Designed miniproteins, single chains, continued (5). Designs and how they scored, part 43

Each design is a single chain, and the fold is of that chain. pLDDT is the mean over its residues in the fold that is shown.

## One batch from the design tools (miniprotein)

Design m17471
Fold by ESMFold2-Fast:
Structure m17471 (fold): chain A 102 residues (1-102)
Amino acid sequence: ATDERLAILEEAYEELIKLAKEGKLTKEKVRKILAEALKRQYATLKSASENQKAMYEYLLAVLNRDYEKVKELAEKYGIKAPSEEEVDETLEKLIEEFKKLA
């Protein structure tokens, strides 16, 4: 359900803000917290289109540093695969954003 998926995301964001306040927020912790939230959201889907399933699998592969899977899915679905450096830049920007909210 939409409400359940929103609650999962809110819980993840609250944990990220808490870690930022404590000065403990790292790129690895962002990856782990977001991957767990994404897995929980995916589990709430009673039916999913192939594209929805692919999007969840792609995002999980990015968060888990499975760049072989990222490249495979990107090529299959006609999207540009990010480099590890581009992902790290995105995580650094997210950490800055959460620190501003802390």
Scores: mean pLDDT 79

Design m17472
Fold by ESMFold2-Fast:
Parts: C-alpha cells; sequence; structure tokens
Structure m17472 (fold): chain A 82 residues (1-82)
C-alpha cells in the first residue's frame, strides 16, 4: 500500500530530522483521516483514538520521542492493514 510506504517514509524522515513525537502524531492523524474518510464516523473515531492512545501511553511511561515515533509508525501501519 502506498499509504504504508508514506507512513514508513514519514517515520524515517522524522527520526533523521529530530522531529517531536507530537509533530509525527499530527502528521499520522492527517494520513489516517484521509485514508478512512469514507468510513463510518465511529470507525474513524476508533482509529484516531488508538493512535492517540499510543502517544499518551508513551508519554505516561516516560518514553523518548524516538521510541514514541517508532510505536506511532507501527500502530499507523497496523491500522492501514485492517
Amino acid sequence: SSYVQQVRDLVDDALAQGKSAEEVLNQLLAILREYFKDSPASVQAGRILRLIGVYVEGLLEGKSDEEIIQELGDEAVELLSE
């Protein structure tokens, strides 16, 4: 899927550039909103909340931006594969 490659490229570029996990979350949310735009609102909300949940859990566990970015990328790829 071109969307999966877009997520992988975004994660790799973000890590290379030293972007924050918050910036990566916002960019991945934009990709998910576009991918699921024709899905029912409950499905869209569920996918968005799962990605936000990874970010929030990472912050609460004291993970680095790099660790959170990797986990956000993996969750986004999983969501795009459903």
Scores: mean pLDDT 88

Design m17473
Fold by ESMFold2-Fast:
Structure m17473 (fold): chain A 101 residues (1-101)
Amino acid sequence: SEVTEEVVELLKKKDLDAAVAKVTAFAKSLGLSDDAINLLVQFVKHVYDAISSKDKLESEISLGMAYLIYGVLKLVFPELPEEVDELMEAMIELAEEKLKE
């Protein structure tokens, strides 16, 4: 939960590099494989694009890509820790809220 709050605040500040570093360190601490971590990093980047894009359509496409990667992660890595699901859900909720503004 503390990591989730920190990552959300970094994304609100549009600090992509710090958000990626924090998510990567957290995923490694939970024992995720390099392949799972690489997909999770791509997920973070698409969430970032969704909240930072000036174009509504580009934001919607980026959010769609984040949803796709979330689905792939759960399909390919069915034993993902609950903390990773919580983190991804919080990032999606942030992007959805920003798109409604």
Scores: mean pLDDT 87

Design m17474
Fold by ESMFold2-Fast:
Structure m17474 (fold): chain A 89 residues (1-89)
Amino acid sequence: DEKFKKLAEEAKKILEEEAKKRGVEIKEDYLNTLAEGLAGMVRDLSEKAQLEAIRRAAEEYAKGLAKGDRVAASENVMAAIAEVRNKAA
């Protein structure tokens, strides 16, 4: 699906930008997996809501990594997506 590929590529770019802003590094293989996961989780939302959810999720993930808490990073990603989904519904 071309739309999914474009969304995953945008998610990857946003994740890299948020990580760079906070001086944290996401390994390439992990970055690709996260970007595809984010794209899949927001695929059913409108384009505006997809981008908002991805940006908020990427921000929370990078914040968690900067604090050294990968578990909290993952939990905060899921919470951010849920908040955007509830607002979009």
Scores: mean pLDDT 80

Design m17475
Fold by ESMFold2-Fast:
Structure m17475 (fold): chain A 87 residues (1-87)
Amino acid sequence: MSDQQIESLVAVLFHEILRLLEKHGIKLSPEEKEELRRLVAELVRTLAATKSPEELAQAINDLMKQLEANPEKVIEVVRQRLAEAKA
């Protein structure tokens, strides 16, 4: 997978997650949005390095289904990462 394909996928997934959170009334601060973008970039790069394109697509689809079932989990993970970065 090319770096351009990875960056495109990161941008798409980041915006889809933000749209999901907005649909459920969850508002992120600018700091939380930046941390979410870093989390998405790390996740996509890790999956792209270890999985085939088909496995990557399935992993992203499964992740999005989990987030739709529990959108508040996203903000919990983002806040946990920010707390650990400040510790």
Scores: mean pLDDT 80

Design m17476
Fold by ESMFold2-Fast:
Structure m17476 (fold): chain A 90 residues (1-90)
Amino acid sequence: STYEKEAERVREEMEHYVEVKKENLDKLAKAHPEVKELAEEAKKQLEEVLKEAIERLDEGEDPREVFEEFSKKVSEIEEETQKKIEKILD
C-alpha cells in the first residue's frame, strides 16, 4: 500500500538520521572527554525521540506529521546540546 511504502521510507530515514548524529557525538566525546556525559545524554534523547516516532508510525499516524515532529524534536536536542558543549569548551 502507499501508506506502508511511505511509512517504511520515513522509518529508514529517521533511523539513518539518528545513527549519523550518534556517530558524530561519539567522535566528539572521543576528541573531548570532558563532554562525554553530555554526548551520552544527547544520544539517549535522540534514541527516545526515534523510538516514539517509530511507535507513532506503527500505530498508523501520518508519516509526514511523524517526520515533521521528529525533525523538530531532533533540532531542539541538537541546539540545546550545542549550547551546553560551547559552555564547557569555551
Scores: mean pLDDT 88

Design m17477
Fold by ESMFold2-Fast:
Structure m17477 (fold): chain A 65 residues (1-65)
Amino acid sequence: MEEKKVVFVFKEAPALGTAAAISLELQRLGAEVLGFTVDGNRIIVWYKGDPDLQPVAEKFGATIE
């Protein structure tokens, strides 16, 4: 299964631990999270699988780029 990338965009810089919480939620939905990075108001996640990303974005108050 090929590596995928998603970017979660926030209005402001997210709270500490938000990237880890997003990664845990993606894993709960059956994704394999390979890693993440925080770039200002963006959280970039590399993953495998086909999770539904929209509920994750809505849960954390983000949009998907």
Scores: mean pLDDT 82

Design m17478
Fold by ESMFold2-Fast:
Structure m17478 (fold): chain A 100 residues (1-100)
Amino acid sequence: MEPSAKEVAKMLMEVYDKDGDGYLDFEELVEFEEDFLKKLTGKEPSKEQAEGLAQALLDLLDRDGDGKISFEELETFVAALKQTNPETYAILVELLKEKA
């Protein structure tokens, strides 16, 4: 059964929320983007590419300006990705299963 957006957001937190505070900070998002870009492209991403995408996620999802993404904001992003880019969503699910 394909995981729900909520289940995928939970897996993202379990893999990348290293301090267990229930938020993804910039450094945790950079690590996610490095892994995700590598899986999407089959090539090692630059640090600058990963940082750029992490900042873009913060700009899109960080509604309170604290430099972190909440579980609710992450679930919203994952749900949108599932609807607009199901192939990219499937790659995200594979990445998280490999890291969990």
Scores: mean pLDDT 80

Design m17479
Fold by ESMFold2-Fast:
Structure m17479 (fold): chain A 62 residues (1-62)
Amino acid sequence: MTLEELFQSFDVDGDGVVTVAELAEKLGISDEDAQELLDRMDIDGDGVVTMEEMEAGANRKV
């Protein structure tokens, strides 16, 4: 599965962002575990993850 396909699978509302609640529901995990996953990808600290943030996290900085 590509990063795009993975992101779209978590974005259950199709709004282009992934929240803690969507991660928890989709993966069947606790809000605490979903929050930790989101925090690793949420570079803005706004409590949601966008596709752009996932791409930025996957690319190395120079």
Scores: mean pLDDT 67

Design m17480
Fold by ESMFold2-Fast:
Structure m17480 (fold): chain A 79 residues (1-79)
Amino acid sequence: MTPEEARKEIQEIIRRLKEKKESLSIEDLERLKELAKLLKEEELEPEEKKLLERARVIEETARKLREIGDEIDEEIARR
């Protein structure tokens, strides 16, 4: 995939989120993570940067919640 195609996909995700007012899905988060690897930060528009930062925050929050959930599940399983 070219950087130009990656940027176009990011723009399509932004437009979809704006039009449908849908939250970022897990699929969207994984896709944005892959697309971000192909693009230099300097090449991104402010809106694109905000989306990628939002996706990163959501991923970090989800990871922390999963870690907490795993700890709780392990404690319940041991009881």
Scores: mean pLDDT 70

Design m17481
Fold by ESMFold2-Fast:
Structure m17481 (fold): chain A 86 residues (1-86)
Amino acid sequence: AAEAALEEALKKLEEHAKKHEAKSEEEKKEIERKIEVLRLIALAAQALAAGRLEEALEHLRRAAELLGLDEETIREMERALREAAA
């Protein structure tokens, strides 16, 4: 399931963040933001697995907003979610 893969990826990213200490405050905040984004993506995958597409889309949208992503990237994330649902 996509949820399991995302959860594993999140754990690996958390380990990577711990291993690679940020050298600047900006880098630290950027890493923290990306970890939060992955958490939201994992929540979206869980919602999708439960058949809650609207909830999953809300999590993905919030993740994209945290990254300052444009609409094209948000659309790509939505397509990935819909593919997982199909």
Scores: mean pLDDT 72

Design m17482
Fold by ESMFold2-Fast:
Structure m17482 (fold): chain A 118 residues (1-118)
Amino acid sequence: SDEIKKKATELNTNDEKRQKARQAVLNGDKKKQAEDLETQSQYALLKLPELQKKWLSQVSDPKAKEELQKVFDELKETLQEALKAAKEGDVDKARELTLKSVGLEIRAIGIVEQSRIA
C-alpha cells in the first residue's frame, strides 16, 4: 500500500504540472485572442469613416439618413469600447462588443437597402 501511495502522489504532482502547463497555454491563447480582437477593432475603426461617407451618400431620405448616422455613431463608440477591452486583455468584453458591432453593421446595411430608390 506504500507503493500505491507513492504512485498516487507522483500522479497528483504530474497532474498539477500538466494543469500549470495547460493554464500557461490557455493564458497565451487568451493573449493572442485579445491581440486578434484589437487588430480587428483597429481595422474596423480605420475603415469606418470611408464606409460611413459612402453609405450616407446612398441615402436620400432625411429620416433614414438621420437613423443611419445614429447607427454609425453607436458603431464607432462600440468599436472604440471593443478596442479598449481588447487592449486591457478583457477577451470576453471585447468579444461581446465585437458581436454588438456586427449587429449594428447589419442594421446599417438594412437602412441603406430600404432607402434604395428603384
Scores: mean pLDDT 83

Design m17483
Fold by ESMFold2-Fast:
Structure m17483 (fold): chain A 89 residues (1-89)
Amino acid sequence: MKGIQQVQQQIDDLRQRVQQGQVSQRQQQMFREAMQIIDDMDRIIDQYGPDTPQGRQAQRRAQLAMMGISALYSGDDDRAQQYIDQARR
């Protein structure tokens, strides 16, 4: 629970930085991709349930996308890209 609240704060802060033009185009693209993956995975979890093979895979992919956001918030663009690439699989 505490980890999820921390990621939500990082999302809000990154969204503000994007709006203020304080991030690169690459960082904006990575942020959009990570948010899209989280939204898509939430839909799969809602459709199939968290205890299904599809739901468990979606939870793992959402966690990887959230780790990508945390790396992006810390300014580690290469680490963020690695997590987002893993979340696509």
Scores: mean pLDDT 81

Design m17484
Fold by ESMFold2-Fast:
Structure m17484 (fold): chain A 76 residues (1-76)
Amino acid sequence: SAKLDAGVAYLQSLGFDEASARELAERMLALAPEASVEELKAAVDEAVQRLQDEGKPLTKENLEAALEEVIARRFP
């Protein structure tokens, strides 16, 4: 999937390995299957910013939790 591959590449650019990036990208697409690549990137950027504002490390677990909250708000 072009959306999945774009999501994986974007998450890898943030320092995630391919396996973690793929799991996160698959979760995002499961939560928001109709979202564009640009909307998914915006959701990632918002989730990353929230973790930075909260002083939380950018781990797979922290980003997954933040993404679930951000996506639920953006794609009700």
Scores: mean pLDDT 86

Design m17485
Fold by ESMFold2-Fast:
Structure m17485 (fold): chain A 128 residues (1-128)
Amino acid sequence: NVEELLRRVEELREELLKKIEELYKNSKTEEEKAKAKALGILFEAQYESLLRLAEKNGLTPETLERIAETIEHMLENVEDMLENLTVEQLADIARVLAENASPESKEVFKEMAKKIEEILKELKEKLK
């Protein structure tokens, strides 16, 4: 059922955003806070890209289930990414995603890359 799967995808997105907000609030350093913000922006852009592709191909149960599984994977890995990636690495990932974006997602990923670059610049200024 498309409506039930859309509701599940929305619930998973809210859970992911809440987890990122909690990671941000529990962050002890400016670097950890910047990473949490960057991860939130990165995941939101990926979600929006997947949703646009699903809408283009038809909102089928299979496409929505794939989006749900992707968000579940993000939920499982967000803490590991916070621990093991730098803001500079997240900015590099964002840039590569923007450069290789599909036409439907190009503007979403460009905006994502700009926001993460701003976070990196602000972090560098705070650490000086």
Scores: mean pLDDT 84

Design m17486
Fold by ESMFold2-Fast:
Structure m17486 (fold): chain A 74 residues (1-74)
Amino acid sequence: SAEEERLLANMEAAVDWLGDLAATTGDPRVEAALAELRRLLEQARAAKTLEEVRSIYDEAARVADALLAELKAA
């Protein structure tokens, strides 16, 4: 579906962006978030339903939000 393709594309873009940030900063928090987002992207690609993809996307968003909160607090 178009929604599934959009969610997967958004996760791929986030992985690419976070990968660049990890390479530039060497921050272990960024590297940990990148590894988790890569794992979630693989799970989303293996998902059989749009509901599963949405659930994984929401988890990925929480990982990204947690990283941003850590970076802002420190």
Scores: mean pLDDT 86

Design m17487
Fold by ESMFold2-Fast:
Structure m17487 (fold): chain A 99 residues (1-99)
Amino acid sequence: SVTVELSGPSSVPAGKSVTITVTVTGSTPGTYLVVVTLRDADNPEKVYAKQSATVAVGQSATFTFPNLEEGKTYTFEAVARDPETGEVLGSSSKTVKVV
């Protein structure tokens, strides 16, 4: 099994970038495609940015997102996918408010 842990701030000042750290843990060794999607918290169909990295079990990757609007709330969604099939094997999400 694979677990995705997403860490980052609950709020950030306007004009600052948000850095999200994604850690992949599990009992099955391997490497996974981690995709982090930045969505509007009030309208999740609105995707602002998407970043990806290959992460081995027991490792972490950092993702930095600039250009966040003051007063807006964003949802960061992290998924771990099989790099060949695209199957989602683990996920986590977090909301961040720009103050």
Scores: mean pLDDT 84

Design m17488
Fold by ESMFold2-Fast:
Structure m17488 (fold): chain A 58 residues (1-58)
Amino acid sequence: MRVLLGTYSATLPNGGTLTLEVFEDSELGVRAARVVEVDHSASNDALAAAGRELAAQL
């Protein structure tokens, strides 16, 4: 089963936001992230950079 640890957001260069939900799998002790909200006007490179920034904050 997955337990929600928290939600994290980063601002995109175009002024939009990227929001991730972070979960822990209670059986394996493994963490996973899922995109909840994304500004589709941002470039793929900007989205990838924002995702890496959020991962570094975890």
Scores: mean pLDDT 71

Design m17489
Fold by ESMFold2-Fast:
Structure m17489 (fold): chain A 67 residues (1-67)
Amino acid sequence: MRREYTFTGSGDTTVTVTVGGKTYEYQIRPGETLTLTFYEDETGDEVQISVTSAPGKVTTVTGKVYE
């Protein structure tokens, strides 16, 4: 199984991902898109995603699951 998350921000957005004991941080500028892909073998460890948008701004998240 593969999970894909796409993030699009209307303002500056920080996406923080913790998987397998490692933490990754991504910055998204207004109108930019970030896509993160997770595989089923990584699901045995908890995947945590935190999203912080600039005040008054919105981040859209779209999730898709593939076998």
Scores: mean pLDDT 74

Design m17490
Fold by ESMFold2-Fast:
Structure m17490 (fold): chain A 79 residues (1-79)
Amino acid sequence: ADPALLASGEEIRAAVDGNLEKAIKYAKEGKVNQATNYLVAARLHAVAGRFAGLLSDEEYQELLERIRKAEKEIDEIVK
């Protein structure tokens, strides 16, 4: 295993989680545009990690599920 690829996979997961936390935070503050931007950033990190081969199918599906849950939470907050 390439140490850089292992580190990058962990970094992708951390980046997705961090962006989702910020998205929910800004949604709760009523900052809908910032919440949406962080949600998009989380999705882009997950997709990029998948295409770069840094995420397994299972890891990618887990990240997509977390993103979907965050989207639903944000939609409920900003209604």
Scores: mean pLDDT 81

Design m17491
Fold by ESMFold2-Fast:
Parts: C-alpha cells; sequence; structure tokens
Structure m17491 (fold): chain A 65 residues (1-65)
C-alpha cells in the first residue's frame, strides 16, 4: 500500500539518514542493507538497488521546469 503526506515524509527522512550515515563511512554495506530492511521494510533486492544507486553516484540534482 502507498501512504500520503507525513508517513511518506517520515520514511524519506529515515532513508536520508541511513544514506548519510553510509556515505560518512559509519556502516558497512551489510549493515546498510539490514537497516533498510528493518527500518523501512524494504526487501533485500530493493536495498541492493538503493546501494547500487549510491555507489554509482546516481543521486544528482536536476532542474525541473
Amino acid sequence: MYFRGEEVRKKAEILRKIIDDYKAGKMSKEEFIKRLQEELGISEEGAEKVLDAIENNKFVTVEIK
């Protein structure tokens, strides 16, 4: 199921914090995957896709009209 408003925002904030901690070298790849599964309910496959995106630096700022 999808959420609206504050629930989506809370999940995004948790995800941001986990990503920031990983980028700062505070956790291993295995810990990163585990935290995504435990805190966000993401599958192992989903967590691996997030990790791949981070390692390949695919988080870029783009201008939106």
Scores: mean pLDDT 69

Design m17492
Fold by ESMFold2-Fast:
Structure m17492 (fold): chain A 83 residues (1-83)
Amino acid sequence: SALEALILSSGLKDANELVNKVRKLPQEIQNSIAKKILEDLELSKSAIEAVLNGDEKTAGPYILFAIAIKGLKKTREIIRKNL
């Protein structure tokens, strides 16, 4: 996605490491994290889908979107509250 490319081009290695750690979690935990990110961003599921053009079942795109909007520190806090 354009947002993923933007984050990667910024040299945020930590962002990719966070995404990879979450991808190792069970699918139900990833779904819960994605839901909490949507709630914190106050965006509709359809709005996120329109921007990311991606698979909602994978937490990675939502994490990258949250980092783009809120930054890495705030996104980590959202994830920690859900774990």
Scores: mean pLDDT 61

Design m17493
Fold by ESMFold2-Fast:
Structure m17493 (fold): chain A 61 residues (1-61)
Amino acid sequence: SEEEEKKKKANELRILADAWEGLSRMAEVVAKKDPSSKPVAEKAREKAEEYRKKAEELEKE
């Protein structure tokens, strides 16, 4: 059903969001020693938020 397909897609998007969030946190730790890594952390954070919002919108309808 479409509901099941939406749930599956939303779950995939949440997994992606969690992965990008993890990368962002790791990059933030690196950026404390090397500020040139800060843009990487910021970009990963943006990607995590993007995928999380997409998952919410998909389930919300």
Scores: mean pLDDT 82

Design m17494
Fold by ESMFold2-Fast:
Structure m17494 (fold): chain A 87 residues (1-87)
Amino acid sequence: SAAEVAALEAELRALLAETKARMEALIRQGRVDEALAVGEETERRALALYARIAALADPATLQRVTADLNAQGRELRRLLERAYEAA
């Protein structure tokens, strides 16, 4: 249902936002390897949520969610790359 897809999208957005905050906090503490581990755990959880959305969503919604997930993933990867370069 559209309501179920919207709930899964909200859960995915919340997961990615919480992950960014956790990774930024760990990086500020010099715990860059732990930030990487958080990112890897989040990728597994995000892919599981994405699979649920992909099974239920119409093509337009899936295209939008895919684009957003890819953009957020690139942002988290850049955050880690910069942290390792600064270490």
Scores: mean pLDDT 88

Design m17495
Fold by ESMFold2-Fast:
Structure m17495 (fold): chain A 91 residues (1-91)
Amino acid sequence: KEVVFDRYREEVEISRELADIISNAPTDEEALKKVQEFLQRLVEEGLITPEEAQRILDLIRQMLERGADRDSIELELFSLLVQLRVERERR
């Protein structure tokens, strides 16, 4: 039970960091810039692929256009990150 939660700890941390970056940014443009820098670091560390980073960025852009709140952003990002990990495990 604890081991399963620990395996998704990275996804929890990443979704929270992204939501915090977005909520703390004064504009959508600043949010997208900081998000892109963060995602580039994750690609460099081998945690996600460049294609996955672009998909995450596109989802964030769509959520900002909808005026989603921080908790909704965190939840949708966590869901996407878990889905991407499950897809990799099936291959």
Scores: mean pLDDT 79

Design m17496
Fold by ESMFold2-Fast:
Structure m17496 (fold): chain A 70 residues (1-70)
Amino acid sequence: MEEVLKEIEEKAYRETLELFRTAPSSEDLARGAIRVSNRLIEEGEKKGLSPREASRAVSRGIQRAVEEVG
């Protein structure tokens, strides 16, 4: 369970960093972040996380990426 939480957090972190590098506009960045969040929450639930656990892992990954890029 902890391994899945860390995996989802790391994926959210890496994919959010990629969105900051590749999104052509702030609107595309926001839409990309929503898509990443929804997909990773579903992936986490499929792997046995509760919706709350998956959502928290995704939020932590996104927060780490936001803090890193400024």
Scores: mean pLDDT 83

Design m17497
Fold by ESMFold2-Fast:
Structure m17497 (fold): chain A 65 residues (1-65)
Amino acid sequence: AAVARQYLMREAGLSEEQAEALLAMLLDPSVSREEVVAWLMRETGLSREEAERVVDAAEHFLREF
């Protein structure tokens, strides 16, 4: 969790609060990937393609660390 949060803040430019919210949503089985992508687009102004890349990176770090 801590390693994934630090990575998202450094590499994706997310605030600590945004990184923590993203990780919490990805760990919540009631939240779909599409809802996470849509939330990230609204909060950050990223395009769908950019938001999907950020979600992919976060999911990778949750699996590996």
Scores: mean pLDDT 76

Design m17498
Fold by ESMFold2-Fast:
Structure m17498 (fold): chain A 91 residues (1-91)
Amino acid sequence: APPSAEELAAAEQRKRELADELLAKGYVSEEEAEKLKAISVDALLAAIAEMAYKLTGDEAAKKKAEELKKKVKEEEYKTALAIVEKLLAAE
């Protein structure tokens, strides 16, 4: 089923809070934080699922990434993936 308006609003709010927290901690630049706020939740979730697959080999994560990538623009997905890869490399 498509996500409800409440689920979308909650996910968007969590994404904004995450971007602000990462900026406050110095893990991302102001430009990267603004990019995180600008990209869709689906693009961010697709990037997270792709990285989860690369790190764990979880086929369910791969399938989720492929499904979400179909809903987002390629440029938006690439932006999300670059930010997620940078954050994971910092840990």
Scores: mean pLDDT 78

Design m17499
Fold by ESMFold2-Fast:
Structure m17499 (fold): chain A 80 residues (1-80)
Amino acid sequence: GSPSTNEQEQLQKLAQAAVTLYNQGLPVSTIAEGLAKDYRAYFPEATVQQRLQAAEYIAGKLPPEAREEFQQLLKQYLLQ
């Protein structure tokens, strides 16, 4: 299903954090690990489908050249 308004707000905050950290020059692997940890803390009961959708949403906010690698890493960490 579509994310709730509250879930969308939290995803937007995580996406903004990803953009900020990327612009500061942090490696995408470090960003993905940190954001996956934060997501799991906020949404411990999230389904696999919800985690995959979150990864796609957050990664979609990064520049095109970083999106695919970041999305793959974020999915990997979220599904642990």
Scores: mean pLDDT 82

Design m17500
Fold by ESMFold2-Fast:
Structure m17500 (fold): chain A 122 residues (1-122)
Amino acid sequence: MSEINAKVVEAIAEAASLIPGVTVEVEGNTLTLTSDGSPEARAAMEAFTAFLAAIPGVTVERRGNTAVITLGEDGGRSLLDDEQFRAAAQHMMETTTLSPAGADALYVLGAKLAGIAAEYGL
C-alpha cells in the first residue's frame, strides 16, 4: 500500500467513525463499515459509501448492514483530487437521501484530505 493510500484510509476511518451507529474496522487498504441497522445509521452509511463508490480506484461491496471499501493503487490520489471529490459529492447528493450525519462525515473527510494534499504538495 502506498503511504498516501495509508493516510487516506485513516482519514476515511476517522470520518466514518463519527457516524452514530457505525463501527469501522481497517485492514491494509480495506475498510469494513457496519451499521447497527438503525434507519439513520443506514442512511448515513449509504450516502458515505455512495460518495466513495463514485471515486475512481475505490470499490464498495455491500452486504446487508456491512460495506467493504477497498482503495486500489490510485484510490487515495483520486480522493485527494478536488474535481473528483466534488463530482463524487454531487453524485451522492443526486442519488441518496442526504443525512446530517453523512454530510458531517463527508465534511470532516474533506478537511482531513485537504491536510493530506497540502502535506504532499497536491
Scores: mean pLDDT 81

Design m17501
Fold by ESMFold2-Fast:
Structure m17501 (fold): chain A 75 residues (1-75)
Amino acid sequence: SEEALAAAEATGRALGELARLGGLSGDQINAILASPNGLAALGRALHALSPEARARVRDGGGEETRSVLAAVGLL
């Protein structure tokens, strides 16, 4: 659907920003995208971040990145 495509694009932008902020590696992003449950895989990866890395992605992230953090229980 159009809504699913828009959500996927927003998630893609958030993943790119999380990589730029040093929260996720490219390998971690590829693993999340290949996962049958990408949101659960993303949640596990983000919850595994140090408090310092988590603060960087939270504070440096845009609206889409903060929405993803909220969805995995980190906001």
Scores: mean pLDDT 79

Design m17502
Fold by ESMFold2-Fast:
Structure m17502 (fold): chain A 66 residues (1-66)
Amino acid sequence: SISKEILSKLSEEQIKEIEELVKKTNGRPSKKEIEELAKKLGLSVEQVEEAIEAINVLELLEEYKK
């Protein structure tokens, strides 16, 4: 799936940091928080935004498969 392909481009540590931002902000990170995390992880803002979307899709699919 596209979501798995997006996440496969990131390290486990990068994915974990993005997941922590999503949890910390209750799924509503600000543009500034996304930009700061992107800079910290050496990613573009677009890559962080795509990873957030991919994580949300994968969590939804896990619930759907149950």
Scores: mean pLDDT 75

Design m17503
Fold by ESMFold2-Fast:
Structure m17503 (fold): chain A 77 residues (1-77)
Amino acid sequence: LSDDELSKLTSASNILLGVIDDDIDEAIANNDISSLEDIKSLLETMLSISKSNGLDDIASKYSSLISRVNSAISKIK
């Protein structure tokens, strides 16, 4: 990716990270495993892209959220 594309990816990731916690909390409150699995899939995709582009700080945040979603799914099941 170009520097401009990396900057845009970082900005988009910060926006997603700012809202995804609320989506996770809502899915947990509703025992919505389907929504949690969809969120996990999105987060795993974003983690892969972030790692491939050297965005280690952003990748660490996605990894943390994936762990949180996995924990929530395990508690509901």
Scores: mean pLDDT 82

Design m17504
Fold by ESMFold2-Fast:
Structure m17504 (fold): chain A 75 residues (1-75)
Amino acid sequence: MAEEYFNKGKELFEQGKYSEALVEYAKAIHILEQQAEPDLEAIAEAYENMGRVLKKLGYDDAAEGAFKKAEELRA
């Protein structure tokens, strides 16, 4: 389930395993986006957390893209 990948991403982020956290958040987003009626708030939260990870990795442009996507999904 997407939530399990999201929770794994949070756990890895807390451990400082940023690249692994990014992979898990990406998996969560992929599963959430494939649902017939996507939970836009859940997808937005995953993108926001992915942006935080990307910023820790120094991928500032990618992080801004993720934050913008989260904001658009909440509009």
Scores: mean pLDDT 83

